# Designs tried in a protein design run: designed miniproteins, single chains, continued (2). Part 86

Each design is a single chain, and the fold is of that chain. pLDDT is the mean over its residues in the fold that is shown.

## One batch from the design tools (miniprotein)

Design m6993
Fold by ESMFold2-Fast:
Structure m6993 (fold): chain A 59 residues (1-59)
Amino acid sequence: LEEELLELLKETGGNAVAATEKLKAQGYSSEDMIEAARKLLEKGLITEEQAETIITGAQ
């Protein structure tokens, strides 16, 4: 999931809203998306703004 989220962010030019909607369309759960966003933020691979957008959009 972390790798899929990073790939979608690259494909969307860093658009966290579009990346989150694509993951939802693929059937990923809110819980899985929230955990992926938290782990990517902890690793420094996404911004705090991107992480908040994904967490909010996943709900």
Scores: mean pLDDT 80

Design m6994
Fold by ESMFold2-Fast:
Structure m6994 (fold): chain A 65 residues (1-65)
Amino acid sequence: SAEEERRKLISDKSLELMKQIKALREQGKAAGLSEADIRSQEMKLAAEASTEMAKELKDFKEQAE
């Protein structure tokens, strides 16, 4: 189904993003950054990924509906 395909795209992109976020958190903690600073960088990374994902999801939804 289109919903299943969209979820797979989300999952694949989320996996890549999670890997980047995990590396960022580990490096940030090792460097002595605050949790707030690390979280700010995570949000920026996630926002960029979400923009790409939103376009793909919208296209799939429009075709499925």
Scores: mean pLDDT 77

Design m6995
Fold by ESMFold2-Fast:
Structure m6995 (fold): chain A 70 residues (1-70)
Amino acid sequence: MDQKLIEKAKEIKPKMDESGQKAAEKAIELLKSGKTDPESVAKMVGLLLRALGESLEPWLKERRERRLKE
């Protein structure tokens, strides 16, 4: 299970902005350390989802601003 999460995190990391990449890198390091319990896995998933949200926020803002200009 953890190995699949690490693989997915590595796959999405390059698609994130710098802030998201740093968050994903920390999550990957914690998963690799083998000190992961079920609660920690849930927290790591939450961190990755948050990183994705942060990466998308500038795009969402630009989209909203364009709609206001039109």
Scores: mean pLDDT 62

Design m6996
Fold by ESMFold2-Fast:
Structure m6996 (fold): chain A 83 residues (1-83)
Amino acid sequence: SPVDEAIEKLLNDPSLSEEVKKEGIAVLRLAVQQPELRQQLLDRAKGLKKLALEAIEKGIHVELAEQVVRALEIVIPALEALP
């Protein structure tokens, strides 16, 4: 499934901290378990990516923000692939 592929990508990405991996996987698992939350989770993920990109531009917590962007580039397509 797109979610299983995204979870594997998160787990195997050496640039991501264990905390960022855990949070991304939790969002993906919640989207599978609660179909009614999928649109809300997708909207929140897109909002978080926008905030992380703004943080990078402003030089605020850049290392964490870059990890968040990388994780969300995996998470968002998987959420969009769910019905």
Scores: mean pLDDT 89

Design m6997
Fold by ESMFold2-Fast:
Structure m6997 (fold): chain A 79 residues (1-79)
Amino acid sequence: MAPLSDAELERLRAALDAEIAAVRANPVSTDFSRDEIRAALAELLAKARAHWTPAQVALLEARVAAILALIDSGAISFA
C-alpha cells in the first residue's frame, strides 16, 4: 500500500464521512460477523500505519473509531 495523494486522501475522507453519516441515519445489516469486521479494520489500520504518512493514518484512525462506535451502538447488525 503506497501513501495517498492529497486528492485521493480527500476523496477517501469524503467517502468515509458520507458512509458513516448514512449508517448513523439508517442502521444497516451485514452478512459478516462482528469479529470479521473488527479484524478487517485492524488489518487496514496496520497496513496504513506501515505505508501512509502520520496525517493520513490519523484521518483513517478517526474514521475507524467512528465505525467501531457504530458497531458498539448496534447501528450495524451482524450475522
Scores: mean pLDDT 81

Design m6998
Fold by ESMFold2-Fast:
Structure m6998 (fold): chain A 84 residues (1-84)
Amino acid sequence: KYEKAAEYFEKAAEHARRLGPGPEVDRAVELFRQAAEYAKKGDAEKAIEYVSEAIEHLARLGPGPEVDEAIRYALEAFRYAKSV
């Protein structure tokens, strides 16, 4: 359950990092990793808070394959976190 959510948050962080360094990317990666840690602890509410902020930071970068993929993984992780 929580392991799957954490796995997808980590995948979102990996894809976000491929965008290279920058304040929006760095913040999104940090937030996705914190969401993964809270998901592992079973704190779905905190995980959802952190992933929502991360998606907002990525959305500010505009469209692109890595942005789209990171957001897709984050939304799948959100689905798993919410279902537990």
Scores: mean pLDDT 79

Design m6999
Fold by ESMFold2-Fast:
Structure m6999 (fold): chain A 81 residues (1-81)
Amino acid sequence: AESAFSEAEQAELEALLAEAQAALDAGDVEALRATIDRIFALLGIEPLAHAPDDSAETLVRRFLEQVSAHLAKRLNAEVPK
């Protein structure tokens, strides 16, 4: 398979995504930050630079941008930007 994830890693990612969604729904920015950091560690992505004024919406946007860039890089390893 061309997948980079084991079944165990996929299950852990699903659990972390559910935790992130719960934190977002609750407006718990600190829990959201912690969960995003754990997802990035699982994916092998460098941690987000933290700014004191980052909102939950800003964190989600940066998370999606980083994950999208990481997936694009993995799918197109032979294609330079």
Scores: mean pLDDT 69

Design m7000
Fold by ESMFold2-Fast:
Structure m7000 (fold): chain A 72 residues (1-72)
Amino acid sequence: LTTLERMELFARAALDLAEGKSEDEVIQELIKAGVDEKTAKSIVNAAKGFIEQGRLDLYRELLEKIEELKKK
């Protein structure tokens, strides 16, 4: 996985959790994308922390920036 792909997966995981997907479902999606289970759990835990702090807007902005970079 490239750095850009890893950042995209991280942002997607945070938004999926905020939309009501289960932690197990998000972990499995990360594993399918080539992330190991320990890293997937770490990403989910970090995303949960940011959602609880009301920082969901940062993940949306991150996805928008990633899409811009992919188009350049």
Scores: mean pLDDT 75

Design m7001
Fold by ESMFold2-Fast:
Parts: sequence; structure tokens; C-alpha cells
Structure m7001 (fold): chain A 108 residues (1-108)
Amino acid sequence: EISKITEEAIKRIETEDPREVAAEFLQKLADYLEKKGATPAAEAFRESAERVRKAKTVDEIIQALTDAGRAVTEAAYRGEISPETAKEVADALGKLADAIRKKYEEEK
């Protein structure tokens, strides 16, 4: 379930490097999308995971999550994934982005 992946990532953000947590989160969602047949979106998520691992700022992590959200929306437009599944993935990305912002951008 996407919800379990999201809850685990949010919990890990409290104690772990947000780059590593976000990268693993994107990789798990990429595996899920590939199993659903959304291969271009899965590849985009893997590329976002690599960008996150190299990120120097929280803004770069948030941008990678935003780009992944665009990729899943495009997959739904192409009919590779249902709009309901695309919304579930987009909501998961948004929840992790909000958790990272709350943790690391409050003093920016």
C-alpha cells in the first residue's frame, strides 16, 4: 500500500537524512508504478531519486518530488495508470514534501 510507504518515510524524516529518505521513497514508488505498467513514470521517479541523493538544499529535494508528481500526472493522461492511482501517488508525494518543509524550512 502507498499509504504504508508514505507513513514510513514521514516517520524516518524525524531522525534520518531527508535526501536518503526521499530517494528511497521515490524508488519504492517507481517499483510500484512499473508493476502497474507506467514505465516512463517509473523511470522519471528513479531519475528524481538520483537528483535527490545529489541535492544540496531542501528546495532541490522538493523540486524533485514536484517533478515526480508531474510525471505521474502525465502517465494518467497517457492512460498508463488510472486517475485514482495517480491521485494516490501525487497525494503521497505531497505529504512527504509537506513533512520535509515542516522539518527543515521553518527557519529558512
Scores: mean pLDDT 82

Design m7002
Fold by ESMFold2-Fast:
Structure m7002 (fold): chain A 83 residues (1-83)
Amino acid sequence: DKEVKDLQKKLLELSKKMSEYLKEAEKNKEDKEKVEEYMKKAKELEEEGKKIAGEILDKTIKKDIDEGMELMLQSSKRIEEES
């Protein structure tokens, strides 16, 4: 879970930076060159965030599937032992 928490923290930090770049782009909307620069930086952070989100999803889904399968196996065995 520490790995998932560390990834979530990184994702949150990237989301904050992306939000800041988008706000800067909006403040400078009359300056096309600045808008393009901030939008490019925001897009780079978005792509990095998607990769991190994918890693979190892979780690959490695998854990949830493994835990779900263990619960189903225990439930099935209990039903069989009811005789």
Scores: mean pLDDT 76

Design m7003
Fold by ESMFold2-Fast:
Structure m7003 (fold): chain A 96 residues (1-96)
Amino acid sequence: GVQQRRQLAIQHGQQSAQLLNQVGSQTGSQQLSDDANSLLQGVNQGDYRIVTDSVRSTQSWLDQNSSSLSPQQLQQLQQGLYNGGVASGLLRGVNQ
């Protein structure tokens, strides 16, 4: 139901934000920390556009910084992007 989709979106968004914050802390990236905070705000508000914008910002950062990341950091960000995308899709489905 709608409540289950919202709860699942929050769970995926929280996991995404944790992964973004972890890599942000390891790399000193303020952008990743800001994106993680915006993503959490988006899922808590049920706003798929805020979540989508945060995911796009993170993807842009990854595209610019992928060569300086460890394989583990790259995998963590890719998983974070996946979870953020799932959260955005779930919220979009609820709002339609």
Scores: mean pLDDT 88

Design m7004
Fold by ESMFold2-Fast:
Structure m7004 (fold): chain A 73 residues (1-73)
Amino acid sequence: SELGLIRTKDEAEAAMELVERFVSNPEKREQIEEILEQTKKRAEYMESVGNDEEAKILKETYEKMQKLLERSK
């Protein structure tokens, strides 16, 4: 649904902002890794129920998060 798509975008943007803010903070490392795992699992869930557009947004967000995490090392 269109509302589901908007909600998923807002959710992804909020998660991304947290990762961008705290990715270099060692005290937040476990929290950031949990956000990445939850984003991945949500993308897999959306794909499994046929919400392909929502799944795509979450997958793209996960890839961006993963790239930031790799650069922080």
Scores: mean pLDDT 84

Design m7005
Fold by ESMFold2-Fast:
Structure m7005 (fold): chain A 75 residues (1-75)
Amino acid sequence: SPERLRELLREAVELVTKIMKWAGENNDPELVKEAQKIAKLIKEAVDAYRAGDFPRAIELAEKALNLAKEALSKL
């Protein structure tokens, strides 16, 4: 549903923002790279939604959120 995609993207954006802030404050270039990868997946999910590929958008948003949760768990 559009509600589910919105929720996934909101959570992924919130977590990647926290990861990017922590990585910058702690001079962690590997974590900056991981955060950039997550941000790219978020962009690809939005692009897929705009193209009408709703299943792909959800898949990419879920992948972004899972990677963000994994990165945050290592902090």
Scores: mean pLDDT 87

Design m7006
Fold by ESMFold2-Fast:
Structure m7006 (fold): chain A 59 residues (1-59)
Amino acid sequence: SLAEEAFRAGRAGDAEAARRAVLAAGSTPQSAEGVKELVEAGQNDGAGAAAGMAARDYA
């Protein structure tokens, strides 16, 4: 699922893949940018959780 893809990309520190999965799931640009900021800050666990939650809300 897109939620699983978003979670794994965020956990892996792949900001662009996480952002794309969140947007593909129908989440907002603000949610996608928030996930990118968490990845760039090195908060990969938080980024994965946030990305998965954002994608699940629309999937």
Scores: mean pLDDT 76

Design m7007
Fold by ESMFold2-Fast:
Structure m7007 (fold): chain A 65 residues (1-65)
Amino acid sequence: AMTPEERLEKAKEIVKKYSDKLKVEHRGYIVLTGEVESVEAAIQIAKDLVKEFGKGRVVLDFGVL
């Protein structure tokens, strides 16, 4: 099973591939805040995070510019 620290690092790696504008935090689950440059980037970030962690383990609290 992945530790909270491993989840945070993996989430940062995934997000950084698509955007440098999002804040990634661990607050009992992975939380993303801020804004992303495009709807396409937002969709891909969401897909990659859900694939890695499952939909119940991440909160996407960000907008699209």
Scores: mean pLDDT 76

Design m7008
Fold by ESMFold2-Fast:
Structure m7008 (fold): chain A 77 residues (1-77)
Amino acid sequence: SIDAQIQRLQIQRGVLQITKNSTQYIVERLQQKYAELKDSDPERAARLQQMIDHNQEQIKLLEERIAQLDEQIQQLQ
């Protein structure tokens, strides 16, 4: 049924939203550590920046997938 399809998509969206929120918390912690080290240990700070960039790209991909699921849900409603 259409209702079962909507429910499945809503569950998938919820899982992606939780993953996004967790990844955002990781980025915030890494940004805090970067701020502490940028002047005292620029080499370590550079490695943290690479980790931040990687996780921000993952967040972007998650946001794109969530948007696609939101569009699919809207089309079925």
Scores: mean pLDDT 91

Design m7009
Fold by ESMFold2-Fast:
Structure m7009 (fold): chain A 98 residues (1-98)
Amino acid sequence: SLQEELEKLREEARRKAARQALIDTVDKNGDGKITYEEFKELIEATHPLVAKKFKSDEDFKKYFKSYDKNGDGYLTPEEAMKLLDDLDKQAREELAKR
């Protein structure tokens, strides 16, 4: 439907804008590498309820490593965007259960 096509366009634009904002916020030198610490701070600022769910740094690091496909200890903007999208879905699910 036209609504589904509009939603897909909005989703694409939202991903692109969020990706740019993520790069601008955490990748200050523009090298396309996001450290664990930088992304943790971003998640704590944007998704505090989800961040609170990670009781330990080890749990948070394990979650990060699941998205770090090359194992270099950095996330690409694409990998970071996917993680943020997954966290958004998780936060909405937690709120819906209330």
Scores: mean pLDDT 70

Design m7010
Fold by ESMFold2-Fast:
Formats: sequence, structure tokens, C-alpha cells
Structure m7010 (fold): chain A 91 residues (1-91)
Amino acid sequence: MSAELERVSEHEVKITVKLDEANSLMLVRVRAEDEEIAAVGIAKAGETLEFTLKVDDPGTRFTVEIYEFEAQGVTVVETLLEEIELPPFQP
């Protein structure tokens, strides 16, 4: 799995998350340093998710958390598969 950050403007970032091929549904959470959760997406393995986020501080750090979860049935179990720390904007 991979994640990339692109600076669109001083106050806007685009985060692209590419999921590896697997049989399960995946939950993606994007965290900002000063916010618990900035964005959430659900995708099938092998898909690409894009998040466009507004930020007040151009130096805000983002972390992408990728979880496997069981989406169908009585029990929902989240298992953290990968945590990707994205570099802050450095001019």
C-alpha cells in the first residue's frame, strides 16, 4: 500500500492512497496533527482513494491509517494493516 501528499495551495492538500490487491474491504482514515480524523474512506482492495483537505497551517502533518474490516455479518472487527506518515509541506 502507498500514500502520497500533493500540495495544491497554501491551504489545500491532496492525499492519494493506493490499496494493494486483497479479498477484503478496507477502511482508510486520514489524521491531521491537530485533528483526530480529517477524512475517512472505504474501498475495496486494489482501489485508489483521493482526499482533498483544507488546512489552516501549511505545515500540518498527516498520517494515513489503513484498516481491514468485516463489512458484512454481525461482528465488525478493525485490524490496522499499515500506518503511513506523510511528510509536511517544506518550501
Scores: mean pLDDT 72

Design m7011
Fold by ESMFold2-Fast:
Structure m7011 (fold): chain A 64 residues (1-64)
Amino acid sequence: SVEELVKQIRELSKELNEAYENGASVEELEKLGKELVELASQISPVVGKVAEREAKELIEKAKK
């Protein structure tokens, strides 16, 4: 259901942000980001593109 997808997206978004704050590797952040984009894209292509942009911005910050 859409409700279950939204719940999974919220959980993955939380995990990605917590991993970033805790100094996770770029590889781990890329894995979580990919999973988030895949789920978000199931709602719509627009939501998937927003998730992709947010994940890329976070990963780029982690590389610095």
Scores: mean pLDDT 83

Design m7012
Fold by ESMFold2-Fast:
Structure m7012 (fold): chain A 88 residues (1-88)
Amino acid sequence: MKLTTEMLKKELSGLIEAIELAESEEVKQKLIDKIIELLEQAVKDKVEVDDEVKELILKAYELVLKYGSEEQISKFKELAKKLGVNLD
C-alpha cells in the first residue's frame, strides 16, 4: 500500500506518543526503528512533506536524540534530509 501524507502524519504522531509513554528503553529503541522504517517508506513513496510533517519530524528528532543510538540518529538525519528537512 502506498504511504500518503495523511497516513504519515497519523503514524508518526502515534509513534511519537508511544515513545513518550513507553517505560522501557528497549521499547523506545524499537519505536525509533519503526519511525526510521516509516521515513524510509515516505522517501520511497515520494510523500509530500508539508509544514505539519516537518514539525512532526522535528519532534521525532528530539526523541531520537534523547533515546536513540548514534546509528539511529545518523540514519534519521539522512532520511530527514532526503525528505527536505535539515536537522543540522
Scores: mean pLDDT 86

Design m7013
Fold by ESMFold2-Fast:
Structure m7013 (fold): chain A 105 residues (1-105)
Amino acid sequence: MSSLEEERKRIAREVAEELIRNASDLIRIAMRAAEMLKNKLEEEEIEEEVERLAEELNLSDEEKKELLEAILKGKEAVIEFIKKYAKKNKVHPSDLEEAIKIVEE
C-alpha cells in the first residue's frame, strides 16, 4: 500500500470514531438529563450534575449553560437541546430518536 492510501484509511477511521463518539455523548446527555428530571433534583444539585457531565464530555461553556437552562425548564426544553446538539454534531437520526425516547420515557 502507498503512504497516501494509509493516510486515507487513518482519516476515515478518525471520522468514524468522531461520529460514534458524538452519538455516544448525545445518549449520555439524554440519560443523565432524564435521571435529573426523574429525581426532581433541586436547582443547586442540577447545577452540580451538569458541571460534572460537562467535564466528562468536554462540553463548551455555552453548551453547559444551555443544558442547565433546558433541565431547569423541563422535559420539552431538554428535547430541544438534544435536537440542537445532534444537528451541530452531525448525529445520525436513529441516535437522535433514541435520545429523545430516553428523555420522554
Scores: mean pLDDT 81

Design m7014
Fold by ESMFold2-Fast:
Structure m7014 (fold): chain A 81 residues (1-81)
Amino acid sequence: MEEIEEWLEKLKEEQKKNPERFPELSPEEIRALLARAAEVAGLPQELVDALRAGDDDRFAALLAELFGEETAAIARRLLAA
């Protein structure tokens, strides 16, 4: 989870610094990339499925169970943007 959060923050920073180099992705495209990253990282399939479906509440609930409520709160913040 922390690795995905760090990767997402780094991606946002790169987009801010070089917007012409990093075109804006739709929320659906961002979710697809995050779901792929979670799958590669070996996170439970239920987390990947929730993220792909755009079910942010389910995704956050599963994160809270696995990694604690603070991690889930950070993920909710990142997905809400």
Scores: mean pLDDT 66

Design m7015
Fold by ESMFold2-Fast:
Structure m7015 (fold): chain A 73 residues (1-73)
Amino acid sequence: SMKEKIERAKKNLLAGFVTEEDLKILKEAAENGILSEKQLEELRETIERDHPESKSMAELREVLDEQIEKIKK
């Protein structure tokens, strides 16, 4: 299920062995409004803390920031 894919992708990101497929899953979940505000903020903070210079994560970070701003309106 999508929920199981998201949970696995989050676990992989926190463990430091995230794949491009995991990043795509998290990006699509954020774009489709599946992630809560709490989940969006936790993912953004993890990327900023552990992967600030990652080019592969730059697109995901931008999507997370855009979705958080939409929720705060």
Scores: mean pLDDT 80

Design m7016
Fold by ESMFold2-Fast:
Structure m7016 (fold): chain A 93 residues (1-93)
Amino acid sequence: SVRDLRDQLRQAIRDRDFRRGVDLLGQAARLFRQSGMPDSLVQSMENLSDYARQSVDNGDDVGALSSLRTMVNLLDSYLNDPNGLNQNSSSSG
């Protein structure tokens, strides 16, 4: 469930548990794939997850936090407008 991932991501940010945050980013990207999101958006989310993991491995807290916050915003947008994001709108494809 997307809402549970959002809440867990917010908690990971508060706890500064970037490793957990990165794992949650990967799960979020996977769920968005299964929800029929555009390939370009899913690819961006996967790239964001990879970047976050590299940031954590490199000790880049700023990069990790930025990636986690971006994902939280995406999940929040999805939850606020699931019809707009979940309706297979390929008009931007």
Scores: mean pLDDT 76

Design m7017
Fold by ESMFold2-Fast:
Structure m7017 (fold): chain A 75 residues (1-75)
Amino acid sequence: MEEERRRLEEQRQRLLDAEVNLGIAYIKKGVVISEIENLKKRGILTPEQMEEFNKELAELDGEIARYEAEIARLR
């Protein structure tokens, strides 16, 4: 059936897009963690910088959770 074939192709594309976006979010999170560690090693990490990094990590964790939920729905 054409409708079933279209649904499967759309589901595959959405799954691929979600997996790619999840990968990008994890890479971004890794970059933030690396920056925090670099600033700690240099002894220049301020409370204000840590607050901003925590906010960015929370936003990325939210993105990761959304993409993981979408992948779970599509599989």
Scores: mean pLDDT 83

Design m7018
Fold by ESMFold2-Fast:
Structure m7018 (fold): chain A 81 residues (1-81)
Amino acid sequence: MTDPLKLEGEIVAALLYMEAAIVRNIAKRTSDPELAKKYEEIADELRKAADELLQNVGSPEAIEKARKKLEEGRKKIDELE
């Protein structure tokens, strides 16, 4: 059976990749080049957070850091409204 912390880390990484994909799609549909660039930067940050988490997926500290990055990304998206 998979370690519960590793499973949690894998779920958080999946959420980060999913959010990054959604934000990247928003960027591609945005007609404002400056706004599109900001969405692409957020998507890249979310992808990097997921990649970093997967390097130490079972670490509680890595999971917490990744969760904070997900929250930060979502706040940045809200601020672009």
Scores: mean pLDDT 84

Design m7019
Fold by ESMFold2-Fast:
Structure m7019 (fold): chain A 87 residues (1-87)
Amino acid sequence: PLPESLTARILSENNEVIAERTLTPEEYLELLARLSGEPVEVFRELLRAEERGELTPEMFELARRLQERVAETLKNEPERVIELLRE
């Protein structure tokens, strides 16, 4: 289960806050969708399955691939993430 709100922070090499935004669970899922290039509905379905304890092996594999895709975008395009948090 996701908390009612999530605070996302981007830190500089000196641990200074470059960008900060408090996100609702829905805004967080939309952020993941934009960073992964997948529809937000995929993340909503995974979250619902997790909350119900109904994650299949196929859904775990999908979640792992989505995490890798998001991590790749964060590594290669950190400025894109900063811009999304500053909207």
Scores: mean pLDDT 73

Design m7020
Fold by ESMFold2-Fast:
Structure m7020 (fold): chain A 95 residues (1-95)
Amino acid sequence: LEKKLEELKEEAKKKAEEFEEELKKILGQELDEIEERIEKRELPEEAKKLLREYLEFYKEKHLKVLEILKEIENKEEEVEKAKEELKKEVEELLK
């Protein structure tokens, strides 16, 4: 039980670290400002198309961050479930 609980804690920490790295990468880019700059500039359509492709790439990064957040939430639920199971097992042992 203790070993399994420690493994779940390590996985949760690893996911939190991955989230911080992705968040730093995304927060360095203000998507709304990038989109506004693309539309405001008098550029050839080919250049605008390329810039819109970069914007789509950053939007995909936001979806990845949401996936990581969901994984962290799932790992937290696993840790809480393990704690509840441990409490029940200890209560049965003390009877």
Scores: mean pLDDT 59

Design m7021
Fold by ESMFold2-Fast:
Structure m7021 (fold): chain A 75 residues (1-75)
Amino acid sequence: MKKEEAEKLAKTARFYAEIARRVGEHLGVPEEGDRIAELFEQAATYAENGDVEKAKELLEQARAEFDALVRRASG
């Protein structure tokens, strides 16, 4: 279970990292998009190293920051 969970987290995190970079570029804030993508990439790395708990924590943080970016850039 831990290996399967880690693999899913890593794939999810990498997918969102790609989305974050593209959205940041599209909204005219590529630096913030890249920073959030880096958090998602770190979550993927922790998941691949078997630290599923840390990966989930970083993924949740990255998602919150991504939502904040979208709201802030839209205002």
Scores: mean pLDDT 80

Design m7022
Fold by ESMFold2-Fast:
Structure m7022 (fold): chain A 100 residues (1-100)
Amino acid sequence: MKKLSIEEFKEVVKKLYEWAKKNYGEEAAELMVDAAIEYRWAQEHPELYAEIVATLPPEVQAALAALLALFEEAIANNLDEALVEATLAAYRAVLALVAA
């Protein structure tokens, strides 16, 4: 994963929060912040993240991999709206699997 600076990450979080709040409301905005924090934690602790994820069911592993890939693409494409929407949907899918 390409590691963002703290300042770059803060800008990404602010843009994601404002976009989600405008289009889907406060709950979606909070979920986007949570998803961004998980992405950042994976970037800061890649080896530990990989070890933990490897202990999870295969479907959860796949959902987390998809979430991180979508975040990486969204950042690489200047937070393209379709990629941000896909990222929100992917995070909701992860939460549904973990809650089961």
Scores: mean pLDDT 80

Design m7023
Fold by ESMFold2-Fast:
Structure m7023 (fold): chain A 97 residues (1-97)
Amino acid sequence: MEEKLQELAKLLGISPEEVRRALTDPEAARRLMKERFGLSDGEFDLLVKLTGSPFEALVLAAERKLVEENGYSLETAQKIERFRKLAEELRKEIEKR
């Protein structure tokens, strides 16, 4: 779990502690989205409604940030795919607790 958390944090450009908090605390996820990804409270609420969870909203926002920082390319698509896989594995590990 810790290794996947560190890898996900590196892909997002944030600390492992921020990722851990965002996965378990909706208000931590909201703060991260606002401060690190530049989203408003309304945008966060919309993403949560669209995805069904604060965690999935964070994943979608992170994917958008990766595209914005790296542009549309095969390399960016591969990073997004790796990010989605890590996020899903972390979600399953949290769900088993």
Scores: mean pLDDT 72

Design m7024
Fold by ESMFold2-Fast:
Structure m7024 (fold): chain A 56 residues (1-56)
Amino acid sequence: MRAGGRIAAAQAREGGGDEEVARRAGESGTKMELETGDPGAGAQAGAREARRAGAL
């Protein structure tokens, strides 16, 4: 996969949104104690992953 870096960035972004939804469904009591997977923060996870792949 030559576009691995780009795919990883896109997946991290999608995963970020999904992670928030999964947390709510699994941990309704915890309620995003660690809001890493916030819908708005999903792009941040994608940028971090892209930087990791690109920085390498």
Scores: mean pLDDT 49

Design m7025
Fold by ESMFold2-Fast:
Structure m7025 (fold): chain A 85 residues (1-85)
Amino acid sequence: ATAVAEATVDSATAVGDDAKAAEAAAYAAKLAVQGAADAKGNVGDLAEEIAEGLAEYVSEVTGRPATAEVLEATKDKLTVRVTAE
């Protein structure tokens, strides 16, 4: 199953063929962007760490191994693709 999540400090959305994976990805992506903003960091500079944390969270929520790939990262916006097997 695959989901694409897009997050800012104020909002998160996700689309995918697995609703649980999509919801988990949106939630984790929003927390990551909020955490970066609180630390006065740049989401782009933290992209790899965010992807790893997002994959871990989706794996835990779905009960399946998941991977995450950052498609776009800016100062305050993140777009990621998550794949759960």
Scores: mean pLDDT 76

Design m7026
Fold by ESMFold2-Fast:
Structure m7026 (fold): chain A 68 residues (1-68)
Amino acid sequence: ATAEQLRAAAERNGGISPAILAELTGLSREEATAVVRLMELLGLGRDGKVPPESAAQLADLLRKLGLS
């Protein structure tokens, strides 16, 4: 998923949950949950979600992990 797609999904859904991330990327629920938790540890997410302002950083993380 692109940063633009992730931002649009976050805006529509009040943040990107693991379920939304899995739908957008084809990741398993377990992989999507791990990515969202890693974003939270980096200070780029909260309450099990990634906000729209962190969509570009989420896209960058997915590229660095080889998941996009």
Scores: mean pLDDT 85

Design m7027
Fold by ESMFold2-Fast:
Structure m7027 (fold): chain A 64 residues (1-64)
Amino acid sequence: SELDEKIEEIAKELIEENPDASEQEIESETFERLVSEYDIPASEIPEVQKKISEIVRKLLEEQK
């Protein structure tokens, strides 16, 4: 989906800019950038946070 693609794009940029950042730091920064660029409904926030966690984890596993 478009949202998943945008999450992956932001997370990849943050990982490349901050290779020593923790998983939690990348997750929180990805979320902050997403909500600043998109009007995410409050009801969708928990699901979006879950998606961010999953995508960030996968990307960090691929980078190692």
Scores: mean pLDDT 79

